Designed miniproteins, single chains. Designs and how they scored, part 20

Each design is a single chain, and the fold is of that chain. pLDDT is the mean over its residues in the fold that is shown.

## One batch from the design tools (miniprotein)

Design m662
Fold by ESMFold2-Fast:
Structure m662 (fold): chain A 72 residues (1-72)
Amino acid sequence: SEEEEMAKLAEKYKELAKEIDELSKKHPQLVKEKNEELVKEGQALAETLDQKTLNKKFLEKVEEMVKELKEA
């Protein structure tokens, strides 16, 4: 169901937000720069994609950012 899909998406965002908070203590400047980049990319995607596609694409970008921060 759409409610179940949204719940899963929300849970993933909560997990990623917690990881970003922890990573910001190790790499504060890098996290700040990556967050600014994500905001710009998210705004650009919002202008060209429908809401469902936007939510999936933005989640993928946040996951990649967290992966890069962990490997830094």
Scores: mean pLDDT 77

Design m663
Fold by ESMFold2-Fast:
Structure m663 (fold): chain A 59 residues (1-59)
Amino acid sequence: MTKKQAINKSIKILQKAGLSKKVAKTSAQDSYDESNGNPKKSIKISKKKAKDLKKSKKS
């Protein structure tokens, strides 16, 4: 899995959680940096962020 594929998957996950496309891109890049360049870990981080966001924005 490439960096670009991981970031794109993270963007889609975060957008489904209620983030705008612009904010989702920034958050996806942060997830990739936090994973120290590991695409699979970056997606897991983005999924965790999305789960937390769904709890906060469910209202």
Scores: mean pLDDT 78

Design m664
Fold by ESMFold2-Fast:
Structure m664 (fold): chain A 119 residues (1-119)
Amino acid sequence: DLNLTPEESLKLVSKILAIFDIDGNLSEKEIQEAFSKIDVDGDGTISFEEFSSILTNPKKFFPNNPNLNNAEPLTKEEVNFIFKFYDTDGDGKIDYEEFMHIMKTQVIEHKDHLLKVYK
């Protein structure tokens, strides 16, 4: 349980959804679109540093996203904690399948609760 309370986990998930402008209907298309926004090189992988920079400084990458006005960025420690459990290759990179797994196991699991609580 990644050293977070259920409420803290939901807040973290809500921050991630707000950063990538994902609504409560998490389809594979929305996850793929979110990945393509961060995979700027189009090589099918994102580095830990690229993902960390987006999550810790989302306004720098998405300056016109109004969701970021009310959403706190993730801390470096929160991003490191996520990567500790989801970088299965240990190479400091996340491929699309690993990203989709993160979204499905951590985000989609809570989407029904998020729709009821965080709207």
Scores: mean pLDDT 62

Design m665
Fold by ESMFold2-Fast:
Structure m665 (fold): chain A 67 residues (1-67)
Amino acid sequence: MSVRDLLRRLAAYFGLTAGPLATDEQLARVEEILARHPQARESLEAIPELAPDAAEGPAADFMLRDV
């Protein structure tokens, strides 16, 4: 199971119920699993949706525009 799939499910859940997306424990566990499986981590990093460059651009723009 990929972090992308989990995040997408949590985002959909949040949109419907506004519930908690993820606990610190769940995020720590996912991070630990990715650290143990560097290939899975690299595969997730190759996904353009999860690319840091793409994530930072639109997020920064939204934050600046809202201020």
Scores: mean pLDDT 51

Design m666
Fold by ESMFold2-Fast:
Parts: sequence; C-alpha cells; structure tokens
Structure m666 (fold): chain A 45 residues (1-45)
Amino acid sequence: PVVHLVGGVKLEIDVDPSMSKDQIKDYVVRTLGIPRSTIESVEDK
C-alpha cells in the first residue's frame, strides 16, 4: 500500500494484506515514530 503524508510525501510499504487501513496507519506511526495526524490517507491498491 501507499501511505500519503501531510505535505505531499508518499511512502510505499509492504504489510500483511489482511490489515485494515487503520491498522496500516498504526503500523506506520509505530515503525517510523511519526504522529498519526501526519498521515492523510492510505491507498491499498
């Protein structure tokens, strides 16, 4: 999936396909040490 951050930054990540968008956001927050408010959206395609 592609994670869209505030300011137009995009991150390609590889995660379990059974994870919801909210679980992906939580994973990114924990893994990168960024606030959840920094994440605008997740694209699972």
Scores: mean pLDDT 78

Design m667
Fold by ESMFold2-Fast:
Order: structure tokens, then sequence, then C-alpha cells
Structure m667 (fold): chain A 99 residues (1-99)
């Protein structure tokens, strides 16, 4: 999937490491359940937060694939996500942008 590679590159460029890591795991064929298992020993991230990050990655890939956002708009979204105070705020930002 070309869009996932672009998302990984943009997330790394914008300094949003958690999303870049999650997108890389998705590219490698890991399921949501497998991603939760990988992160289970991280005390600062919950299963619910992983599910929200997974939804963010899926929404961004779908929008890029459909041509609903440009590379520049994706950078702006990812910049906003990197500055968000919580994963809940990140998901809200993506959903509001894609309306």
Amino acid sequence: MEEIDKLIELAREMGFSPLAILAELLKRGYSLEQIKEIFKNLPSITDEEIEKLYRIVKLLIEAMKKGEITDEQAREILRGLARANSVEEMLKLVEEFLK
C-alpha cells in the first residue's frame, strides 16, 4: 500500500513517533490485537488509546487513498496530532478535519 508508506514518512518527518510505529506495524500485517500485545508493557498507553491511534491511521490512509487530502494537508494534520494533549483530542481533530 503506497499510502501507508507515505503516512509513515510524513509521521516521522512531523516527529509523531507513536503513529509512525503503529503505521509500520500495520504495513507489516499486524492486527489491532497484535499491536495491543506489543504495547501491553508500556505503562503510559492503554488499549483504548491504541484503538484510537489505529482508527486515526486507518482514517488517514483512507482519506489519502481517496484523494480527500493532499500531502501538505496530511502534514498539517500530523503536526496537530504531535501537539495534541491526548489520543482522544487527536482522534477528534482527524474526524473534524475529514468532515
Scores: mean pLDDT 79

Design m668
Fold by ESMFold2-Fast:
Order: sequence, then structure tokens, then C-alpha cells
Structure m668 (fold): chain A 70 residues (1-70)
Amino acid sequence: SLGRQALEEIEKVAEKYGLSEEEKEFAINTASQASTDALRANPQLTDEEAARLFLETGKKVVEEIAEKKK
């Protein structure tokens, strides 16, 4: 599924940035919440759009965590 592929990509990016399991889980949970909130706000949102938002949010959170660890 698109959501599973997005999850795998977030996990790969988190591993590349050297995130802890807790930081990875925080990023995934934040991305999941953003996707869920978007679907509640727009029930016509497609599975592809929801998966893209999940992926984009997850990557952004991973990058923000990595940047703050300096």
C-alpha cells in the first residue's frame, strides 16, 4: 500500500540521519496525526494525497530533529 511505502521511506530517512527509536517513533506519530487531521478536515482527500502528506510530514520532522541535535 502507499501508506506502507511512505512509512518505509520515513524509517529509511530516520536511519540515515541516525535518529533514536524514540525520535523515529515521534516523527512517525506526528506524520500519522497530520494525515489523520487532514482526512478529517477533507473527507474527499485521496489515499495518494494522504500518503504523500504522511511522507512529507515525516521527512520534515526527521530533518528538524536531525538539525536540532547539533
Scores: mean pLDDT 83

Design m669
Fold by ESMFold2-Fast:
Structure m669 (fold): chain A 76 residues (1-76)
Amino acid sequence: SMEELRREAEELAERIKELLKEYKRAVENNSPLSVLDELEREIVRAMHRYTRLARALGWSDEEIHAREAEIIKEGY
């Protein structure tokens, strides 16, 4: 349902923010490159999934871009 897709998109946005915060902490703590690479792969995969869900919800490319930019800023 559209309601389920919206819930999934909201949960995914929060997951992306947490991954971004974890990535920032890993950089600040001088974590191994293997850890940074894995987190980056997870973030990219989650962002791609978010874009697909957002399109399924009927959001415009402009709206999707704006929301993704907000997620990145909030995950800082």
Scores: mean pLDDT 89

Design m670
Fold by ESMFold2-Fast:
Structure m670 (fold): chain A 63 residues (1-63)
Amino acid sequence: SRAERYVELAILHSLLGDYARAEEYGRLATEEGATGETAERALPRVVRAPDKEALARELEREL
């Protein structure tokens, strides 16, 4: 869902040190109805990604 993509992007940008984008995506995720369960589903994939910059670019392309 769009909420899941925004949560994944918020976590990825936070891990990459881009806190401004992380905050913006977190706000968008909340507006799209993201829940704690959405974050729980997003965390393992995002944390385990070997190339977090590449994953962020792919997810942004999907928006």
Scores: mean pLDDT 81

Design m671
Fold by ESMFold2-Fast:
Structure m671 (fold): chain A 72 residues (1-72)
Amino acid sequence: EEKEREKKLVDELMTAIDNKDYDKAISIAKELGLPQEIIDALKEGNYVELEKLLRELFPEYFDEIQKESYAK
């Protein structure tokens, strides 16, 4: 149940980032308990740093992103 909620929040986080809704993305990141470095990356729009940090925290999820949209 907790794992399913976390995955749902990660999906919502990525959707918010894609829509450039950084306020929502920051809110979700705080709900997930993500470190300040990720929040700072969201505020700056630093996708390179954000993807690197997400890979460290959610390697399986990042692999799916890399296969579908990483090349953008």
Scores: mean pLDDT 69

Design m672
Fold by ESMFold2-Fast:
Structure m672 (fold): chain A 74 residues (1-74)
Amino acid sequence: MSVKEEIEINFRIISAYSGIDIVLKRGTDEQKKKAEELKKKIEQLKKKPYEEFNVEELDKLEQEITEIDLQVMR
């Protein structure tokens, strides 16, 4: 994988963690539990080398994080 692709994946992961942090700070107990589950899924994705990285799974996680962030944020 190119350095540019690795950097792009890393920025997406950082953004995903930032979204989770919003939920953990501002969400209900149920939303915080969902955020912890999403965090664990990101940690599992990070265990794969870049060559085996599942971009489709990252796309799904980003969508779920965005949906819960929209519920937490006004």
Scores: mean pLDDT 80

Design m673
Fold by ESMFold2-Fast:
Structure m673 (fold): chain A 76 residues (1-76)
Amino acid sequence: SRAEVLKQAEKEGQEAYEKGKREWARDMGISDAQYEAAHSDEELLELARAVAEARGDERRVRSVDELLDYERFLRS
């Protein structure tokens, strides 16, 4: 049925999103424990910002700040 097709597509999309998000977090230097403890994409972005700031990576800090501003805009 259409409902079953949509549920399967949603599940596959969610799995792909979760995998991509976890790979991004790893690239940003977020530990698996920090990733599991995060309750939102905003918290993951804040963790990524803190890691970049601690490493003196000003370029990544600015990039994450832009993503945080966008995320907050979408949730306002």
Scores: mean pLDDT 77

Design m674
Fold by ESMFold2-Fast:
Structure m674 (fold): chain A 63 residues (1-63)
Amino acid sequence: SVPPLPPDQVAEQARREERQLEIIRWANEQLEKSPNTLEAQAEISREAAERWREARREERARE
């Protein structure tokens, strides 16, 4: 087996990091845009957790 080329590895790693950063950034932006309400905070947390679980499942499927 031949090791992956640098561009291929960088692309895969970039995609992984991008997804993680996207979730964090999305959650932060939602918190900043939404009124400081308990319901809004709970909903944002719920959505962030769901997105995180989905990202983890996708990573596991790749392995």
Scores: mean pLDDT 72

Design m675
Fold by ESMFold2-Fast:
Structure m675 (fold): chain A 91 residues (1-91)
Amino acid sequence: FPLPAPASPAEAEYLRHVQAAIEAVKKGDLETAIEHFRRAQEAALRLPPERRKTAAVDFRSLGIFYKNLGYPEVAEVFEEAARRLEQAAAA
């Protein structure tokens, strides 16, 4: 799943954690991947509301992608992150 180019330092921080997590998954290091995805979720909460909504859509897509690859633990982290971001965007 291609990530968008960072438009700001804050978006770069968010994308850095997502990319680090993807690299960890490629190496089979699921514990490190889950940690970086949690860091990405925290960074996404600091984005503007419009960007948080987009991040929630991205997390939904990544959850489906990793579930299809056979990583249900990673998919669950994305499901939780998307739900939290959706609630934050609605409030």
Scores: mean pLDDT 74

Design m676
Fold by ESMFold2-Fast:
Structure m676 (fold): chain A 68 residues (1-68)
Amino acid sequence: MNVSEEKQEELEEAAIKAAKDEGLSEGMARLIGRFSAAQVINEKGDKATVEDAEEKARELAREYLKKR
């Protein structure tokens, strides 16, 4: 499904911020944030929200931090 470029950017920025808030480095937060936004867009398309992207980013950030 098509989402606007502006909406995609908004979701990516929100997800990156959420990943940083969980304690990830800048580089890892960007990777996790972009991946989270892409997953949410694939699952919900035009109905994807900033809250969905933030929640997905927090989930993936926590999973990353569990690795030893």
Scores: mean pLDDT 81

Design m677
Fold by ESMFold2-Fast:
Structure m677 (fold): chain A 118 residues (1-118)
Amino acid sequence: ALEEARRAAVAAGAAEGGASARAFAERRGLPPEEVARAEARGEIIGGLWGLARFLVEHGGLPPEEAARLAAREAAVEAYRLARELRETDPARARGYEEVADELMEALGLSRAEVEAAA
């Protein structure tokens, strides 16, 4: 029920963000590796906003708190995916690593904290 709805909100946001980022990169004529990198980044940012909306609408959290929690979960997920794909899809792994680093800096999180949560 709520866990399924939460996962669906993240998945829908990720699909929208990834598709949007991919389309934008393809329209610029970027090479396949850069398109994959952009799509990976878009998936994480889209999933973040999907989760933030869910936490406001169903969790009753203030928007700022919802965004902070969603961004933290997004940083952990991006870091995990970057590690998983590093050898098999290095372009997507780079996109995930870049967005994880950006979110960690924005939230004041250390790499050790994210690794412990991953």
Scores: mean pLDDT 87

Design m678
Fold by ESMFold2-Fast:
Structure m678 (fold): chain A 75 residues (1-75)
Amino acid sequence: SLEEQLLSLLDGGKDSIGKKLEEAGKPEEAKKFEEQMTEYKKRVAEAVRAGDTREAVRLLLEAVEYAGKVNAEIR
């Protein structure tokens, strides 16, 4: 389903970047990032269930941009 595909994409980003933050010695940043990504997943799932595909895609793009910014700051 569309919901499964979108949530899978967000889970992949959350897990990959969260692990990188933990390995970089930033567990508090990892926790905050995972909490924010979980909130995005909830909002995307709610939009998909409501039939609002446009809003689901908008939230997904916002989450991807946020994750990309966090990832770019990891050394």
Scores: mean pLDDT 83

Design m679
Fold by ESMFold2-Fast:
Structure m679 (fold): chain A 94 residues (1-94)
Amino acid sequence: KDREEAKEYLKEAIKYAEEALKAAEEGDLKKAIEHAVKAAEYLRKAYVLEPDNKNIAEALEYVAKAIHALKEGDLKKAIEYLEEAIEHARKAIE
């Protein structure tokens, strides 16, 4: 049950992180931050269910770094951090 629920939250997190990545690539800081914050929310929900899953923890840290980079206007770093967050979230599903 918890693993299945965590996977659903991870899928939502990946979707929002991908939307954040697209917005960042388009230079839309507001949309990128909005979607990255949603990705972090779903990653936190997954983390509560699987606190020992290192890939969830890493994905959450990278989304936090991406949000910080977006707020600083550093689109290049934000894109790199969002790509890392997506990779770790995908590993957490497997």
Scores: mean pLDDT 89

Design m680
Fold by ESMFold2-Fast:
Structure m680 (fold): chain A 113 residues (1-113)
Amino acid sequence: MEFEVPPEHRVPADAAEAERIREAVAAMAGATAAVLAGPEVGERVGKLVREALEAGVAPEEVGERVRRLALEEGLPEEVAEELGRQAASLAGITYALLQADAALREAFLRGVA
């Protein structure tokens, strides 16, 4: 799934907003993985997603990295694929939010708090 922000809503996040959004998204990815595979896998997925987002890794590659991590942890291929797909979607949303206006970023942070 691809997320694109219309030009009229492209107001890049400052460093503090970008860090808060990346932290919230990493926490969401980690929480999803924790439900499926336990808190230790959740922590590793959250850390991986945060580091990948900080490095500006493309959404598809974020998903592939999470899928590989899940397979290395011994999770079934179907679960690994789902975690990877969710991580890719969250990365796409993150990059769109980092380019969106402050109101959209505030709404996202309120929804995950």
Scores: mean pLDDT 77

Design m681
Fold by ESMFold2-Fast:
Structure m681 (fold): chain A 96 residues (1-96)
Amino acid sequence: MTREDELAAAREAIRAGLGGLVEAARAYVAGDEEALVEAVARTLAGSHGLEGASPAEIKELLPGVSDAAARRLSELGLNREMARALAALAEAIAEE
């Protein structure tokens, strides 16, 4: 592949990942923890073996999430960068 083909593939992967995070952020703002966990699970479906942020870190980045939901998100491999992006998207959605 050319460098341009590699960049196009990276942009597509980012777009797909951001779409999943937006879906998760909407569920989080709505207080729908099951929809939040399902959206994150779908987003991370191809990311086997990634270690997520601890449940405590997830609760710090996503205040209002229950202990049960934070544990499930951690087990799915939601890392600090994704949790921070989700929190930022949730703030933007809530300001609408």
Scores: mean pLDDT 74

Design m682
Fold by ESMFold2-Fast:
Structure m682 (fold): chain A 64 residues (1-64)
Amino acid sequence: DETVERLLRAFERLGLPGPAAGEEDDAIAMADRLNVAGTVRFGRPLVPGGLGRDPAAFADAALA
């Protein structure tokens, strides 16, 4: 899935640990983990409240 590949690039770009085995098949779960990790790492969510759980929007925000 293209969205999953973009999310994996977002994890790498931000220096965050990647998803666990099996999570790469669930783009929403990956986006949720990326957002949580980003909040812990940077003190703010990567996608401000308003974009919901759109995995593509999370990937775009993290890679911008």
Scores: mean pLDDT 62

Design m683
Fold by ESMFold2-Fast:
Structure m683 (fold): chain A 84 residues (1-84)
Amino acid sequence: NQRTLQLADQLVQTAQQLEQQGQQFQAQGDYVQAAIFYSQASGYYSLAGQLYLSLGPEHQARADQLFARSRQLQQQSDQLRQQS
C-alpha cells in the first residue's frame, strides 16, 4: 500500500526532526526539553515501525531498526529526566 509507505516515511522524517531538536536542547543543557523531544521522536519511530510491519514480513528489518531507535531515544529521555 503506497499510502501506508508514504505515511511511514513521513513519520520517520518527523521523528528525525524531533530527534535533532532534542540534540540541540541537550547541547544547550536544557535536559527537560531534550527529554521531551527524544520521547516524542521515540513515539514517531515506534508508530512508523508498526506501519512498516503492517505492510508484511518483507518490511520486518526496517520495522526492527525503527523499534531499536525508538527504544534508544526513550532510554536517553529517561536518563535526561533523572538529571533534570
Scores: mean pLDDT 90

Design m684
Fold by ESMFold2-Fast:
Structure m684 (fold): chain A 61 residues (1-61)
Amino acid sequence: GERAPFTPAGALDITLPAPVEVEHPELGRGTVLAERDGHYLVYFDAEQAIYAVPADEVREV
């Protein structure tokens, strides 16, 4: 159809956390993608995979 796509206008989350690099003792360095229920969703470079890890097991680098 020729209907233009809907472009929602409104308040978006204007406070996005900057990407945070962390280090895990077993999984190495990774980038925090999200936080949920005391866990960080982290992409680990060495594993090439996303893991949910407890926030207290990683440190910001």
Scores: mean pLDDT 67

Design m685
Fold by ESMFold2-Fast:
Structure m685 (fold): chain A 64 residues (1-64)
Amino acid sequence: MATERLRAALERALAEETDPVHQITLAVLLTFPEEDPEIAARVAAKVEARDYDFSEEVARELAL
């Protein structure tokens, strides 16, 4: 499940993260679970890649 994959990815990344800003980001995402499976899958992929910059997705929506 995409939401379960996201939670597992977040827990793994948080355990290995040393940057306090990224630790806060990961903790917030774990506290407020994403309900949309498509968004959850995309966020999980970024977390698995250790890419915590979501500005590209925001920019795509604003450009539309």
Scores: mean pLDDT 71

Design m686
Fold by ESMFold2-Fast:
Structure m686 (fold): chain A 67 residues (1-67)
Amino acid sequence: SELEELRKAIVEKLVSLGYDPETAERLAREVAPEAYELAKKQGLSFEEMVDLGVELAARKLIEEKKK
C-alpha cells in the first residue's frame, strides 16, 4: 500500500539523518497516517509527503524528550 511505502521511506530518511533504526521505525509508524492524510488534503507529492512525515517525527521526538 502507499501508506506502507510512505512508512518505509520515512524510516530510511530518519536513519540517514542519524536516528537509530528502532526509534525511526516507531516514529514512522506513528506519523505516517497523519502525514498521509495532511498531504492528501494539501495535494502534496509523495516526496513532499515523506518530508512532512520526517518533520512530524522530529517534532514528536522533541515532545517526548520534554515529558
Scores: mean pLDDT 84

Design m687
Fold by ESMFold2-Fast:
Structure m687 (fold): chain A 99 residues (1-99)
Amino acid sequence: MLSEEMKELAREAYEFVREHLEPLLKKVPISKEEFRKLVEEFEKLEELFKKDPEKYVVLLTITATTLILISEISFPDDPEAKKLKERAIELLKEIGVEP
């Protein structure tokens, strides 16, 4: 599906987002409404990725990683957020990212 070069870019994007976004998210609270909008964007990016994997893999990785971090930091006890986190993790594994 994806070239090794694109998988490496996805892994780099995952590490970059986790390293730089996690400290910021700990300082800024995210609302459930903002989280819902990000989930809608993630679902749209999944559809785009299926049509053009190489074009959207980096954006999808960034969005999936962001959802994982928000779920962990802002909504750790929310079962819906946990389910979305699991879905995002599985997608990253399919791309070749080990979260």
Scores: mean pLDDT 83

Design m688
Fold by ESMFold2-Fast:
Structure m688 (fold): chain A 86 residues (1-86)
Amino acid sequence: SGLEAIRKLLYGPIDESLKLVESLYSTDDEEERKKIVEEIKRLLEEQLALARRLLPQIGQDEVEKRVKEVEKKLEEVLKELEKKKE
């Protein structure tokens, strides 16, 4: 029960960030894209900070790995969107 709550606290916003990355495909407004990218970055930074504070048994490396996966996906999506607009 407690572990489930901690998992949702740490990984829920990371999952939300992935959904925000997907929403970039339906966002043609450059200013709105910037806002979504900023929100994604903010969420990822907050989760890294939470992982550091919720020691000892929560894997900081696991959270960091998931954050890096979202960052990589964001870069891929942004690159694909720029290619589509050419």
Scores: mean pLDDT 77

Design m689
Fold by ESMFold2-Fast:
Structure m689 (fold): chain A 64 residues (1-64)
Amino acid sequence: MSALPEYQKELQAKLLKLAEKLTDPAEADKSLAEIAYEVGFKDLATASREFTKAFGVSPAALRA
């Protein structure tokens, strides 16, 4: 159902970096939106949707 394999690979790399930063204590002072931008997402809404699809949990829930 994915359109392009290259898009999926880049998306997966961004999501892995997002997950790493969200669980890193050194990044705890950063907002979800800031981390999403740092890993290359356009906005937090896009990052949250793609992250939830990939990992079954939202970035906000992962940080709670």
Scores: mean pLDDT 76

Design m690
Fold by ESMFold2-Fast:
Structure m690 (fold): chain A 96 residues (1-96)
Amino acid sequence: LSEIVKKYKEEIKKLIEEAKKKVPEASTGLDGLEKLIDNLGYALEQGNLGLARGLLGDINKIIDALKKEFPEISPILEKIRETIEEMYVEASRALK
């Protein structure tokens, strides 16, 4: 489980750094997003799927807000969303 979470978090971190390079003004919002994703990873590693689902809701709201404010990085933000959803699905399956 930790290996699954680590793999996806490393990919997401690369996407966040790519977004920051493209639009440095988004850095504060992207840092907030990264913190929520770290919290999601911890929740998944603890098997707390209820907390993880709540954090997914918060993450989606932040992504939608960032897409509205910084449309230039919208494709990167959608790729981050897809990667997070894949992490959640794979981690949830590993817990069964």
Scores: mean pLDDT 86

Design m691
Fold by ESMFold2-Fast:
Structure m691 (fold): chain A 58 residues (1-58)
Amino acid sequence: SKDYELGLKFLEAGNYDAALYHFTKASAEGDPLSDLALGIVYKLQGNEEKAKEWFEKA
């Protein structure tokens, strides 16, 4: 989805807040790749608990 692609762009730029925003929108639209992407962003932020939660949803 467009929000998934925007999330990837912000993630590559190191803008994790914007990446989370767009991946959350993509997840709400039913994009299965966005749940995995949210887990990855949280893991990169050092939030292992949130990362695990989103990987379980993926």
Scores: mean pLDDT 85

Design m692
Fold by ESMFold2-Fast:
Structure m692 (fold): chain A 77 residues (1-77)
Amino acid sequence: MLEEKIERIRALIAELRALLADRDLELPSGPLGDEAEIQAERDILAEVRGPEYAEEVERLSEEAERIGDKLYAEAKE
């Protein structure tokens, strides 16, 4: 079901975020999910691992949102 797919993708995104934090990246201590925090996290990733990793994280986030939109459309009658 789409709910299962969304759950898995959300878990993967959360795991990626935790992995990035656990690599001793100096991230802002602000609220998680803030646009400034996300931008800083991507900037650090681009510098340390190259833009490829920051782009991959963003791609997965966008994919999760697309699946969420599809689920919403299916649930809506």
Scores: mean pLDDT 57

Design m693
Fold by ESMFold2-Fast:
Structure m693 (fold): chain A 77 residues (1-77)
Amino acid sequence: VDPEEAQRLIDEAAARVRETLLKAGASPEVADRYAQAVANSLKKLAEAGATLEQLRAFADRAIENAVEIGKKLKEIE
């Protein structure tokens, strides 16, 4: 995997997770922690030799999970 392409994907996924949680009413601290966890997981996968396709699949699932968490946060209002 091209390190630059992997880093861009990691940054985009982390940003998307953070934005999703913030829009759902999560605190900046919680949103930052989740985004950082996603970034760290993707970085470890890339270091372990994961393909760009595998990284994208993980990122998509992480973003989907953030959407579901955000939806549940809105439901408790």
Scores: mean pLDDT 79

Design m694
Fold by ESMFold2-Fast:
Structure m694 (fold): chain A 73 residues (1-73)
Amino acid sequence: SSMIEKLRKLKEELEKEIEEGMERIQRGVDFVAEMSKAIREGNKETLEKHLEKLKKMGAPEERIEILKKAIEK
């Protein structure tokens, strides 16, 4: 039953991708929570540090500009 073996491998690959995706989502949620707290507290230093992380993660320049404008206010 070569078909059952192929389905098992596909299931294992999909489960790994789902787990990795969930971990990335959780990290994103935690990051947004930290940003939201820093905004409420007016902590410009923490916001600048998070902008630097976003740049290193390959966030688009347009998104970085929006956050910079938010910090300036």
Scores: mean pLDDT 73

Design m695
Fold by ESMFold2-Fast:
Structure m695 (fold): chain A 100 residues (1-100)
Amino acid sequence: SDIEKAIKHLEEALKFAEEGLKKSTNPEAQKHLQKAIEYLKKAIEAARNGDLETALKYVVEAGKHLVEASKVANEEARKFVTEAINHLVKASLYLKKALE
């Protein structure tokens, strides 16, 4: 289902954000990644509970923090942050499709 695909992409985004945090050497990037991880976990919980509108709100907040992290992250961490953003975009598309 579109919800199952959205959750899978949110879980992949979370995994990549956590790897980005492990590889991050910049304190500002680390703070943004910690907030992105918090919002990703909330988005996954909301999506699993069928609260797709709330899941989308948390996806937007996670995306803002991932973008800010990507601006200041070291190259190794940025690679993982970029993958997290790619999966977050796919999750957003499936969540929106599930709301149609």
Scores: mean pLDDT 92

Design m696
Fold by ESMFold2-Fast:
Structure m696 (fold): chain A 80 residues (1-80)
Amino acid sequence: METVEQVLSPDVRRVTLTLSGPGEPRTLTLEVRGLTDESLDDMRASPSLTVRRLPDVDGVTRIEVTVGPGPGDLVLTIRL
């Protein structure tokens, strides 16, 4: 299981993460300022993603995204 953590600055409007190769389910923890409910709903609508909101810390929204196994590289784009 791989864990990727990224802290996003307030001026970042999207994040694209590329997970290389086929493999096991992978978990990413993202810390975001200004994450919208619309962006969370978009992510939750994806059948390949499981999204869990963690407790906010010091005004930073934290989300945990688990990506299912796949046959190749996965590109995840998160809109802020």
Scores: mean pLDDT 60

Design m697
Fold by ESMFold2-Fast:
Structure m697 (fold): chain A 71 residues (1-71)
Amino acid sequence: LQTRVLPLVLAALRAYDVPEAEHEPLAQDAIQEALIKAYEKLDQFQGEGSLSGWIGEIAANIALEQYWKKQ
C-alpha cells in the first residue's frame, strides 16, 4: 500500500507547491487518517478502479487540507 499510495500523495503535494520539508510528515499523517476514513467509508467503494488509488485520493485531500489548516 505505501509503495502505491505514498507516491500519489507526494505528487499531489508537489503539484500544489507545498514545501518539500512538509511532504513526508504530511504524507505519513494523511495516509494514516486516509486508511481510517477508507475503512469507515468502505461501503462507498464500488469496486471500480484500484483500492490504492482510492485511498491515495483520500490521503492527498487530507494532506492538502492539513497543510492549509496550518496557514
Scores: mean pLDDT 73

